# Designs tried in a protein design run: designed miniproteins, single chains. Part 85

Each design is a single chain, and the fold is of that chain. pLDDT is the mean over its residues in the fold that is shown.

## One batch from the design tools (miniprotein)

Design m3116
Fold by ESMFold2-Fast:
Structure m3116 (fold): chain A 114 residues (1-114)
Amino acid sequence: ELRLVESGGGTVPEGGTLTLTATAEGDVAGILGVSWYQQKPGEKPRLIILGGAVPAGGIRSRFKGSVSGTTSTLTLSDLQAEDTATYFAEAGVQPKGSGRLVGVTGEGVEVTVV
């Protein structure tokens, strides 16, 4: 079964840095089109990283995305109270022996800035 396993959430002080990861599990040949979303309490999810590394329009340069193998990494630096949210990844995962991409969404990790 294909899934994204996310880790790295937690509580950090203002000005701190967190690194979040999303790793594709199962019989996976690769991941493509990784996007990261920020969902604040009571608000709709906001796209922050598109295609694994490209910041979405209006996103501050302190958020960085990268992809290596089957793992996507989101680095949140210079964290502010406004960054308190659930963060989740969505990716096209390619099964081994298949030319088809399967859309997979992570469950999200909570980030609290104090």
Scores: mean pLDDT 78

Design m3117
Fold by ESMFold2-Fast:
Structure m3117 (fold): chain A 80 residues (1-80)
Amino acid sequence: MSIEEFEKAYEEMEPHIEELGERLLAEGASETAVKFGKMLGGIEAATALAEGASEEEAREAAERGARAGVAAMEALDALS
């Protein structure tokens, strides 16, 4: 995968990542956790799409990555 292939895949997934971020905010995640979740979700989705996954599989990868990112930020915030 090239940077150009990744950037194109990321642009294609960006509207879905924004929608996912809004859903996570509505579910009660903090703005900081959602920003990190969107970053991880975007990377996972763009990587999947650039590697030939379907748009549906890329959206599933985005949701898994975003939720993992939110959980990681919440875990870090719970550490002193």
Scores: mean pLDDT 81

Design m3118
Fold by ESMFold2-Fast:
Structure m3118 (fold): chain A 72 residues (1-72)
Amino acid sequence: SVARLLERIARLVEEGDVDEALSFASMLLSIMKLEGGDPEVIKLVDEAIDALEAGDAEKAIEYLRRAAEKAR
């Protein structure tokens, strides 16, 4: 489930494992863009990746949780 994976990625950010979270988020984004996915979920994951790269863990968690809600 995409929703469960997004929830796990958010937990990785909460745990301070930003590099692993970024890796999983980038992989999921690539898969969704290649194989088709909800454009709103893709946009939220893109925003989460931007926030992680900017060092804004709080915003990244917010975007990942919103993406998980949309993916349910």
Scores: mean pLDDT 86

Design m3120
Fold by ESMFold2-Fast:
Structure m3120 (fold): chain A 67 residues (1-67)
Amino acid sequence: MIARRSVAITDLDEAQIAALIARLEAAGLRLTGIREEGGQRWLDVEAPLSEAEIAAVLAAARSEVRA
């Protein structure tokens, strides 16, 4: 099973986005795209993990790059 999730990155600069991608890839998530929707930028990821596991990884990685 491959689950998909998105994380909002509108508030992140390019260096923070690069750091986020690196952390997500280190956790086994694959970047599938960056898109703009509803005035926000979104990072789309896929992994052979549950949606809950992906959500936890996204929350942790996003928190770290914004600190």
Scores: mean pLDDT 80

Design m3122
Fold by ESMFold2-Fast:
Structure m3122 (fold): chain A 86 residues (1-86)
Amino acid sequence: SALEEARRIAEEARERAAELEAQGRHDEAAAVGLRATAEIARAMGLEEAAELAEEAARAAEAGDWEKAEELAKKALEAAKEELLKK
């Protein structure tokens, strides 16, 4: 069920991001991807990764792409560690 929910979130986010990309709204498309990453992490019980991805999405939405990239990298490492400990 968590994997099915994660798939659905990823699919819906991919469709939204593609629509934004087609409109030339590349920054908004990237922010949608980061927000989806946070939702997927929460659905999978990866709390630390979800929090970091949510902060990355907020930074991206504010136009702070340097901070968004740093937080996104931390979210990925947290997700990897949390998955390896399960």
Scores: mean pLDDT 82

Design m3123
Fold by ESMFold2-Fast:
Parts: structure tokens; sequence; C-alpha cells
Structure m3123 (fold): chain A 80 residues (1-80)
């Protein structure tokens, strides 16, 4: 479960044109956040990933990205 969230956030960042180093930092930060708080919301995890990658977004852009990540997680779950 947690790895699907990490991978989905990484994939969304790659689609936004983030470098592999930015994606790696984001994925590491999200994994650490999940280890500290398994009940963290998807919005909190996306924020942590963006901050670690050095990507600044508006609240509206954040909401759109959270929706994109949630949709990707859902698609990955239903692919099997």
Amino acid sequence: MDELIVEAIGEVLRLLGASEEQVRRAEEAVREALERDPEATLEELVRVGLEAAGIRVSDMELAALVTAVASLISAKKEEE
C-alpha cells in the first residue's frame, strides 16, 4: 500500500518534468513521512514530496496533484 503511494507521487512528479534527483528526494521524504505517521493524508504526503523536490505550487495546483495521485493509485489497484 505505502509503496503504491510513493510510486504514484513519483510518477506524477515525473509527468510535471521533475528530474530523477527531485523524484528520488520526494520518494524518500514520502517514505519517511509514512513511517512517522501511517495515518498521514494524501494531501500531506504530496506536500512533503513537493517540498523535498523543491517544487512550489499553489493550493489549487496542490488539490489537482492530490487528485491525480489518488486516480493513479486507484488505477494501479484495479489493473489486477
Scores: mean pLDDT 80

Design m3124
Fold by ESMFold2-Fast:
Structure m3124 (fold): chain A 71 residues (1-71)
Amino acid sequence: EFKSEVEKLIFEARKALENGDYEKALEYIQKALELDPNSVSAYLTLAELYHKMGDEEKAEEYFQKAVELAK
């Protein structure tokens, strides 16, 4: 149940990223992480968000967290 909800939230976050709505994307990612703090897809999407915003340091940080959780 929570996994399906997390997947829906990440889908909405990715749509917001495609539209350049970074604030809305962040809100969806935060809700996904509240439901599943270990969501690999949520951290990957968060890394993509920061990369698109030009924050390469945060993008790398969250990408590494996703890689660690996927092990």
Scores: mean pLDDT 84

Design m3125
Fold by ESMFold2-Fast:
Structure m3125 (fold): chain A 110 residues (1-110)
Amino acid sequence: MEIKKFAEDYAKRLEELAKKLRELADQSPNPESAEIARQGADILEAGAEVLKNLDKIPLETAARMLRAMADSLEVLAKQAEALGDPEIAKTLREGASVLREAADYLEKAA
């Protein structure tokens, strides 16, 4: 019961950040920055899907998947910074933080 509520709350946070990245992509005059933001949004949506399917995935496996997704977002954030897009980079790092917080919780619950 408690883990399900946690997963639902964190999935919503990831979906909100994905929506923000898609809005930033649509507003970006740089096609490379827009593509990075869309890739980040896809990763955040995938992370939300992992959290929605914890009944079908071992918690330790889910935690490892979320950590790998967070690492991917950090790579994209560095690329966005190199392109001069700090808002996209900041939003990607916020997403990585949320994914790591979720992974930490799942590891303690496993």
Scores: mean pLDDT 89

Design m3126
Fold by ESMFold2-Fast:
Structure m3126 (fold): chain A 81 residues (1-81)
Amino acid sequence: LEERAKAGDADAYVELGDIYFNNGDYEKAIEWYRKAIEIDPNNADAYIGLAVAYEKLGKTEEAEKYRQKALEIDPNNPALL
């Protein structure tokens, strides 16, 4: 509630998720990637972020689900192989 979206930019939320991911805060990264998807449900980078963050938390089934979702949106994304 206190951190209101500036313009609803999904790419900015993905960038924030990546910052938390690189800092090892995987749960915070997931929150920001989810916000990106709320703004743009077709943002493949946000789904990739969710997949790798869930994998770091040991939630392999959730990670696989989001990885498949990212592939549906962007099947040629090299991060998904």
Scores: mean pLDDT 77

Design m3127
Fold by ESMFold2-Fast:
Structure m3127 (fold): chain A 82 residues (1-82)
Amino acid sequence: MDVEKAEEYYEKGLEARKAGDYKTAGYYFAIAGTYYHKAGEYEKAAEYYKLAAEEFAKDPAYAEEAKQALGKALEAEKLAEE
């Protein structure tokens, strides 16, 4: 179920990005990353958190969210290693 939720939110993020709503795209990609993290798929979680950070970085009002998403990506990368 967590993987299905991640894919659902990823699709929502893509639609938001196409509409130019970068903050919403960032939030949806971050949610997708969180669901992959819950599923224990840390490498994918890191990938999706990086996508979230990139989208947040496009809006100056969300610079802090971009930094937080990058931090979560780094933590997930560490968890992907034994």
Scores: mean pLDDT 84

Design m3128
Fold by ESMFold2-Fast:
Structure m3128 (fold): chain A 79 residues (1-79)
Amino acid sequence: SEREKELAKIRALFLTNVALVAYDLGEREEARRDLQGATEILKSVVGEEKAQEYGKKMEELLDKGDFDGLRKVAIEAVK
């Protein structure tokens, strides 16, 4: 349903922000797990192929510490 899709979008964005907080606290492995969780939820929003593409891009940006770039990708994924 559209409501389930909207809730999935909110959960994906929430986990993305949790990942950024974890990274800032030095919890790098927790940050990766949270970001992977966000990618898994995105499969129900944009489909598996696009979710994996966005997930890979977000992980690359997390590794660079590019939080603004990562937020932009996450927002684009849930449009």
Scores: mean pLDDT 87

Design m3129
Fold by ESMFold2-Fast:
Structure m3129 (fold): chain A 88 residues (1-88)
Amino acid sequence: VTPEQEAEFDIGALILAAAVYKVTADKARSQGNLEDALEGYEKAIEFYERALKLAEESGVFSPEFIEQLRKDLEEARKKAEEVRKELA
């Protein structure tokens, strides 16, 4: 495979993992499981950060794709911060 194909596969897998953790965290939060929700959002943040780093380093993704990924990351960070405040 080319470096571009490897990056696309890896980034796609990381984004999928982040999305699954975010959805799971959203469900946990709706059920009042704030500690589980926080853990899920923190995992989503980790995977989005890794995906964003690889996407930027690959140089093959559009600015629009990178901007959307940054927005997804910031949304997960915002939700994690909201849950931290609820736990305090």
Scores: mean pLDDT 83

Design m3130
Fold by ESMFold2-Fast:
Formats: structure tokens, sequence, C-alpha cells
Structure m3130 (fold): chain A 78 residues (1-78)
């Protein structure tokens, strides 16, 4: 389910397959849109692709949902 999709996305991310990672994280968020870790992971994948505006948007969503680890990442990309 959502946790398996997050795991697959994380593996793709570690392999530098950011488009594949984004696809898995997006599917996980379709199942659980309140998963702050999934929003953080999506933001990190977009940042790695150089899409800073999307990374900012998704980091903000992660912070809004209570993920404190997204705060320093958001500050770094601003």
Amino acid sequence: KANELLRKGGIAYEQGKYDEAIKYFEKALEIDPNNADAWLALGEAYYRKGEKDKAIEWYEKSVELGNEEAKPLLEKVR
C-alpha cells in the first residue's frame, strides 16, 4: 500500500531515478495525502531535478502537516 510505494520511491531516489521516485511518491499521496514524509520526499526529488519552485511548494506542505525536518530544507531553497 502507501508504505510500499514510499519504499519503492525511496529506492528509486537513492538510484538517482528522480522521475520514477516522484511517480511513486505521488501514488502514495493519492492513498494518504496527509503523509508529511511523502510530501518531504516529493520535494527532495523535485529539488534534485532542479525544480526549486515545486520543491518549495512540497516542503511547505510537509511543514504544514507537522514535519519539522522539512523546515531547514525549505529555508535552504529560499
Scores: mean pLDDT 83

Design m3131
Fold by ESMFold2-Fast:
Structure m3131 (fold): chain A 62 residues (1-62)
Amino acid sequence: DYVEKGRALFAAGRYEEALKEYEKAIEKNPDDAEAWLNRAQALAALGRHGEAAGDGRKAAEL
């Protein structure tokens, strides 16, 4: 599960790698609100707040 792998990487502080796993989760299932929300958190941790806000809104739409 890409979301589970991304969360493990995020917990380890490996935010760029977590982001890539969440991107794979979204590619596999773009209706997975949890994947969008987790990518938003990883983007925010990287200081990419505008992209994080966009992903958070996308998760809320699903």
Scores: mean pLDDT 86

Design m3132
Fold by ESMFold2-Fast:
Structure m3132 (fold): chain A 56 residues (1-56)
Amino acid sequence: SAELEELKEELERLGVLLQIRNPEAFAELLPAIQRAIKEEDIERLKELIAQVRALL
């Protein structure tokens, strides 16, 4: 779906920023991020986007 693709793209973009600004937090969240993307869990993707934004 368009929403799923937009959420994946946003999380990937935010993930790159988190890796640069806070590599330790990125490493801790990476398994959850990869799982949410693989499982295409829209609710979890939204939650992770909010969590990553809070860490930036």
Scores: mean pLDDT 87

Design m3133
Fold by ESMFold2-Fast:
Structure m3133 (fold): chain A 84 residues (1-84)
Amino acid sequence: MREEEIERLLEELGRLEEEAKEAYDKKDYEKAAELLERAAETAERLAELLESLGTEEDKELAELLRKSAEALREFAKALRELAK
């Protein structure tokens, strides 16, 4: 079901964010950046599923998720530069 897929992606997103925080706390900025990029990809996939549901509320949530993914990618870019 679509709801099961959404729940699965939300769980994956949360896990990736926790792992990225752990890597950041250890000053492993390359790993933190990689995990944030994966989190951004997961958020984009979740946004695509919400867009496919076709309600206005789902479209608004999808837009917020896409903006969140963009922010995560920019943060990952900054961490990669810091890791150099």
Scores: mean pLDDT 83

Design m3135
Fold by ESMFold2-Fast:
Parts: sequence; structure tokens; C-alpha cells
Structure m3135 (fold): chain A 120 residues (1-120)
Amino acid sequence: SAVADATGALAAPLAGKEFDYGFSVEARNEKGELVAQGIGAIDKKNGEAYFALGVRADAKGKVTLKGTAYDADGNEVASVEKTFEAKSADELIAAMEELVRQLAKKLGVDKKITIEVARV
């Protein structure tokens, strides 16, 4: 999908790096369609997190956000879920940024959080 392709392209800086945790976010509308996706990594030792977000420019209405963090072995170590009504793609982006910051904070990262967004 265009959302997944854009998210993957933004996540290219993560390639070949070692991280303590991987992060995944999905945003789905009432039809179950993927309207936004996030991929990220957290380096707890250095207090850094990077998140790449792809979002449909036409995204609005009722959306369910689900974010999960996985350790190096692929085990889920943290999750957050939120359902809300987005008036615009900007509101969805703001909600996703807040969700990824909350998840990073749960894992001990509070200072160096980089979030990059692509609209499609």
C-alpha cells in the first residue's frame, strides 16, 4: 500500500542499526483499511527513539490506533491502543505522535525522540 511504502522509505535510516526495541503502529478506519502506519526503533541506552510515520492525506473519521513495542527476541513488551474521531489527517498525525511518545516514555526514552511523517 502507499502508506506502507512511504513508512518503509522513511524507516530506511534504521537499516543495519542495532536497537533494544522495535516499534509498530497501525491506524485503521471502520472498514479495516490501513490509513496510517508507523515503524520505529528505541535505543534505551542512549535515550533515543526514531519513528517513521506514513499517513493517507484523506484520513478522517473514526480510527483505531494500535502501537506495540517488541524486544530483540520479538516478544511484545508494551502496547497502547486508542480509538478516536479524526477531523483531518493532521489530527491523526498528532494522535500518532502522542502515542509513539507515550510508548517511548514507558520504555525509558524521554529526551531524543525523532518523528518523521510522509503524507500519501
Scores: mean pLDDT 79

Design m3136
Fold by ESMFold2-Fast:
Structure m3136 (fold): chain A 64 residues (1-64)
Amino acid sequence: SLALKAAEEALARATDPEAKRLLEDIIKAKPSAEAVERGLEDLLAATTNPEVKALLEELLARIR
């Protein structure tokens, strides 16, 4: 799915270890596109790391 591909691309670009771990967990679960989108939205709401925020906002913009 487009959402999973976007998450994989973000994982390849991520430098923050927390972001990498969260993205790996999402990818490993291989959920539906809707589940990936919800997961990314939840992470965006919870994170205070500006690098992680920027990454997640870019991903959400791509899949919406």
Scores: mean pLDDT 71

Design m3137
Fold by ESMFold2-Fast:
Structure m3137 (fold): chain A 66 residues (1-66)
Amino acid sequence: VEELLREALEHARRGYELEREGDLEGALRHFEEALRHMTRANELDPRFQSSVDDAQRLVERLREKL
């Protein structure tokens, strides 16, 4: 679980960096990866449902901008 959370956080950080640079497509790809890792973590430990919801909201926000 800890490794999945670390990977999700690293993808989220990269996504925010790309969004700041104006690469919305790159940011979306990284937020989608963060969502996948967080969804897997939630399947192993349901306490992460709020984190899945947050990551999903980030993905939806960027899709609306593209």
Scores: mean pLDDT 78

Design m3138
Fold by ESMFold2-Fast:
Structure m3138 (fold): chain A 124 residues (1-124)
Amino acid sequence: GALERFNRALQELLKDPNNPEALVTAGRGYLMLGDYEKAIELYEKALKLDPNHPLRPEALINLGRAYLHLGEYEKAIKYFEEALKVATGPLKARALRVLSLAYEKMGKTDEAEKYRKEADEIIK
């Protein structure tokens, strides 16, 4: 399960602290556990080490989600917009849904509805 993947990533980081894939997986685990600041640290390190990593779209979405949980809505939106530039298919739909949620939390209902509809069109 997710906890087993997290523990494996932590073990991989003990052998190679600069493994971008292990950093992304560990960051996801911290996000799931509610440690948003640690998730941000690991995702930012992963993106700095490998800016063109195949997991970049997911890392950008999860960075935005961590900032969203911390109430930093403008920063979350910035990362979701960056994710939309590189995400395709189901990841693009996910980026649009969390972007919609961020706008909703800011009271920007029209933008929230626009991005929700765009996400729905990708998965239909």
Scores: mean pLDDT 87

Design m3139
Fold by ESMFold2-Fast:
Structure m3139 (fold): chain A 72 residues (1-72)
Amino acid sequence: DSEIKKLEEKIKNASGISKGNYYKDLGDLYEKQGDLKKAAEAYRKAGEAYRSNGLYVEAEKLYKKADELEKK
């Protein structure tokens, strides 16, 4: 709860790779809580931020992780 709000605030104030890092942290937190749909959404947002900043390999890894969480 508090951790999610803190990450959402960081995301609003971040750009570039840092924004991707915070979205990845948000995805990790949702996954740990068992909210797989929100985790997948956060991982896709992290991937979008990484791809926009030239981190294609890291972005692809996050997209695959999101797809795996949505397959069940």
Scores: mean pLDDT 85

Design m3140
Fold by ESMFold2-Fast:
Structure m3140 (fold): chain A 55 residues (1-55)
Amino acid sequence: VTLSAEEAAEVVRLAEEHGLDAAVDWLMRRTGLSREQAVEAVRRAVASGGGEVTV
């Protein structure tokens, strides 16, 4: 799964403002990813600074 730059930026913003769990829950609702996949995607987005992320 590849997050767009827009989705990755929103994930980073949510993680910084509301915590990692909020970013994971948002991504799961938006994309239909499993929690395990969403956690990995959030970790990669945070590590990349909100650029395009492939999971």
Scores: mean pLDDT 76

Design m3141
Fold by ESMFold2-Fast:
Structure m3141 (fold): chain A 78 residues (1-78)
Amino acid sequence: LAEEAARLAAEGARAFEAGDYAEALRLFEEAARLAREAGDLALETAALGQAARAAEALGDHERAAALRAEVEAALRAA
């Protein structure tokens, strides 16, 4: 799970660098989900933060705010 999550986060970062923000958002959200299943808080919050940046780049401010709220919730649960 954590290894798969890290791989998806790396793929998301490449998509973001290529300007494919929609694909980056999808990959980072999936990475965050797998990191959460693995109990890897650091990877989960990093992936959620990157997903929020991708959503912001798409102009989806509501989704970006929701993703940032998930980061805050994950950190409070720790």
Scores: mean pLDDT 85

Design m3143
Fold by ESMFold2-Fast:
Structure m3143 (fold): chain A 70 residues (1-70)
Amino acid sequence: REEVIRRLEELRERARERGDEEMARAIDGAIKGVQQGNDPRLLLALLRREAEELGDEETAREIAKMLSSL
């Protein structure tokens, strides 16, 4: 759980650094969901689809790696 949150925080910071506020907002929502006790696997799957919709292939791939380690 802590590892998932940490990796999402890293991805959120990278999104902010490149000015992708939409992706950063989506990642922030996923972090809050995990912190509130929601299923990390479901939240990561939804976030991965959102990254794909936004054309952020790098973020989508990183989330896929996280899903594989859960």
Scores: mean pLDDT 81

Design m3144
Fold by ESMFold2-Fast:
Structure m3144 (fold): chain A 58 residues (1-58)
Amino acid sequence: KTEEMLKIVEEVEKEVLAEALRAGVAPDAERAKQRAKEALIKAGFSEEEVEKFLKENM
């Protein structure tokens, strides 16, 4: 479960970094965190579980 959540977060972080590089700006940590939250919720994790995981791992 935690490993699955980590993989989703890593993929989101890569996408946010790639978007920032294409736009010529620094990657935004809050943007990455928000995108990770959305991706985890879409994957079927509860909002409470996602917030706890992000607080501890991001």
Scores: mean pLDDT 77

Design m3145
Fold by ESMFold2-Fast:
Structure m3145 (fold): chain A 102 residues (1-102)
Amino acid sequence: SVEEKIKEILEKAKKLAEEYLKKGDELKALEALFRGKIEAVLERARYLESQGNLEAAIIASFARMLLWILEQMKKNGKLTKEDLESLIKTVEKLERQVKELE
């Protein structure tokens, strides 16, 4: 089930974030949550694309773009807590949009 895969992705991300928080690494914890949310959006979008929903392909492209932005910020040493919180809010909007396609 797509819902079971998404639940597993999000639970793994939450556990990884909790491990980073125990080590005092708040930035890596937020990054783990963001990456998990991206993977969940991509999994749902992949399923909907397989059912012929072309709008899901557009949402998947935005999710990949957000991941690319994160990687650029990391390479440039410019990644802040506020940046990660903003990226998380943006991916949560994509989560809502991809769910509405069902």
Scores: mean pLDDT 88

Design m3146
Fold by ESMFold2-Fast:
Order: sequence, then C-alpha cells, then structure tokens
Structure m3146 (fold): chain A 97 residues (1-97)
Amino acid sequence: MSKAQLEAEQALSFLRMYRAILKLMEEPVSEEEAEAAVKIARKAAEAAIASGDPELMLETAEAIEETAEVLEAKGNEAGKKAAKELREIAEELREAA
C-alpha cells in the first residue's frame, strides 16, 4: 500500500466516523457541524484522487453521498446546503475515477 492510499483510507474512515456521529446528533444540525462534514468530505475526496485508486475513489464517493443523506434528513437549511455540496464532491470524484 502506498502512503497516499493509506492516507486516503484513513480520511475515508474519519468521514464514516463523523457520519455516524452526525446521525446521533439531534435535529437541527448546526452550521459548524454541517461545514465540518463538507471539510472532512473534501479532504477524503482529495486523498482518494491522490491515491490514484479508482475503487477507493468510488467507495469514498458513496460514503460522501451517504453523509449527504444524513445531513438532508436533519431538515434545516444548513443540512440541505451541506448535502448539496457533498453531492457535488461525490459527482466530481466519480468523474475522476
């Protein structure tokens, strides 16, 4: 495993952990919590692209989209805005794979 692939897998694991935490948080989600999700997802996407592994890119895109679903379910504007940004990141990642 390359260093870039290890970093990408670690970033994906952190995204999955944060998604689980978001799911347990009460509605509505705060702007800070929603912005943190976007930041974590962008870091995971960047790491996946740097890895050059198309399978890891697609797996990361799926995790980002699942995170978007959690945020959209929070039912407030901050969650909806973050979900839209996450779906855009996931689409960029699928196109790069």
Scores: mean pLDDT 85

Design m3147
Fold by ESMFold2-Fast:
Parts: structure tokens; C-alpha cells; sequence
Structure m3147 (fold): chain A 73 residues (1-73)
């Protein structure tokens, strides 16, 4: 996943477009491209500055995987 750093921050950030690409690629067998984009948009909408960290994008992917596992158990 392509990331960037902001001056004064220790965290790695991801653009909206990169979050779309990464999530659609990683979850392509679990959800559609449209669903992946919707999930990213909803997560960003919760953020007052409209930015996502790498950890937040990874956590989103893990939640989707967990939901799919629960459907089979």
C-alpha cells in the first residue's frame, strides 16, 4: 500500500484513492469494488479532516474478513 508521512506526525497516512485500490485488491474475492469504495467513503466521512491512517485502513479490512468468517460459522 502506498503511504505518506505528514510533518509533525509519526503516523503513516493513505489517500482516498490508494485506500480504494488497496481494499478492492485485498478483498476482491469477498466484496465488490463498489462495496469497498462505499466502506472507505463511510470511514473517511467519520473523520473531520478527511484523512485515513494505514492502521485504520487495515482495521477496516479485518472487520470485513471477520464478518465473512461469522457468516460461515
Amino acid sequence: MKTYRRPGSSELYVTREEAYEWLTRVLKDLISDEEARKLVDEEIAKRPDGVLTVNEVIALALRVVGDKIDEEL
Scores: mean pLDDT 76

Design m3148
Fold by ESMFold2-Fast:
Formats: structure tokens, sequence, C-alpha cells
Structure m3148 (fold): chain A 60 residues (1-60)
């Protein structure tokens, strides 16, 4: 019963992780920010996306 927004947020997190692994930190930041927006109504997924976003920003 995941909402479409929650599914989209998880997809964006996956895309962001791939960008991060490829060294594309700007793309990873954009994708994680989109994941936070998509997960605004799902605190668990939103917190997860925010954690990844902070991790990328620390590396940039």
Amino acid sequence: EESEKAVKAMELIGQGKKAYEEGNFDEAIKLYKQAVEAAKDNPAIRTRAEKYLKEVEEKK
C-alpha cells in the first residue's frame, strides 16, 4: 500500500545512490532533493533521503 509518492521517492533515492557511486555529486544532490519532496508525507522515507543528501553534501 505504498503511495505513488513513496514509490517515486524510493526510485529517486536509488538513482541518487547510483549518481553518487559514479562521482556525480551534483546529480546525486538533485535526485535526493527530489526524493525528499516526493516523500514529504512519508517521514521514514523522507528521513532516509535527507540522510543521503547530507552525506553527499559533506563529500562535495
Scores: mean pLDDT 79

Design m3149
Fold by ESMFold2-Fast:
Structure m3149 (fold): chain A 84 residues (1-84)
Amino acid sequence: SLPPAFDPETLKEQAEAFVKALRDASEEEQLEILKGLIDFVKASGPEAKEALREAGVIDLLRELRETGSPEIQKAADELLKALE
């Protein structure tokens, strides 16, 4: 099994950093960040999902589904499903 999340505050800071990076990124960088977030959510369990929701990831993913390339839209849809 993967190690457990170390600390709720650390997990929150990590989630906020990812959301900020995704907002500030170029389209190519956004795709790589989205792939990394999908892997992170699948590996880290429900606490990671809650931290990302609290950091505002859902609203950002909805925006990327409307404005992004087909590849970004697909990755955003996959991450939204992983966060359910």
Scores: mean pLDDT 77

Design m3150
Fold by ESMFold2-Fast:
Structure m3150 (fold): chain A 60 residues (1-60)
Amino acid sequence: SELQEKLEEYLRKAQEYGDKAQKLAEEGGSREEILEYISETAKYVLKAIKYLTELKKEEQ
């Protein structure tokens, strides 16, 4: 379903941005850039939660 595809897409994006934030922090990157990637990670996690909630409604 489209909801399942969007859930999987947002989970992948959250992981990618989280990995970028961690790598940048380990390499001594700027605080501003690290916080930007953390914010993007949180954004995609929240989108994933929303789509998971909608999927659960369709299964009931």
Scores: mean pLDDT 85

